# Ledger of designs, part 115: designed miniproteins, single chains, continued (2)

Each design is a single chain, and the fold is of that chain. pLDDT is the mean over its residues in the fold that is shown.

## One batch from the design tools (miniprotein)

Design m7999
Fold by ESMFold2-Fast:
Structure m7999 (fold): chain A 81 residues (1-81)
Amino acid sequence: SEKEKEAEELTEGFIDAMRALPENLERQLAAGQRKLDEIAKDPKYKEVAEKHKKRLEDAGNEIARQYQKEVEDLRKKLEEL
């Protein structure tokens, strides 16, 4: 039935989102930190690099919250089926 297929697709989306979340965030954070470390080689930009490292961490937390909301929305739709 259409409802069975919808439930399956929503469940797969939920699982994929949960699987992808930690790996994607960790990779992006590591890449950003490396770029900021290169900028920090010049003492003129050390303070700017530190400021951006904090923003990168805040962005990572924001992205994690956004993905959690998407996962939660998918779960709610699954419960309605």
Scores: mean pLDDT 68

Design m8000
Fold by ESMFold2-Fast:
Structure m8000 (fold): chain A 87 residues (1-87)
Amino acid sequence: SKKEEIVKIVEEAVKELLSLEKDETLRLAFRYFLQEVKRAAETLSLEELKELTLKGLENLIKNLERRKAPQEAIDIAKKAKEKIEEI
């Protein structure tokens, strides 16, 4: 389903982000975001899940930029957002 595709995109992005990040606060934020998307996928419509996930990714990108994360990490989050926008 398209909802499973959204969850898969977030899982892959979070896996890549966790491979780059050593800061435990950011790592916790990545894991929390994935858990929230998975939980939302069980109860929300496709449209609601897409909106929630895009807003979450936008907030994550802003957090990464504020904390001066590597550009590679910012690009991973932006690519995930772009893929979900196409659904």
Scores: mean pLDDT 89

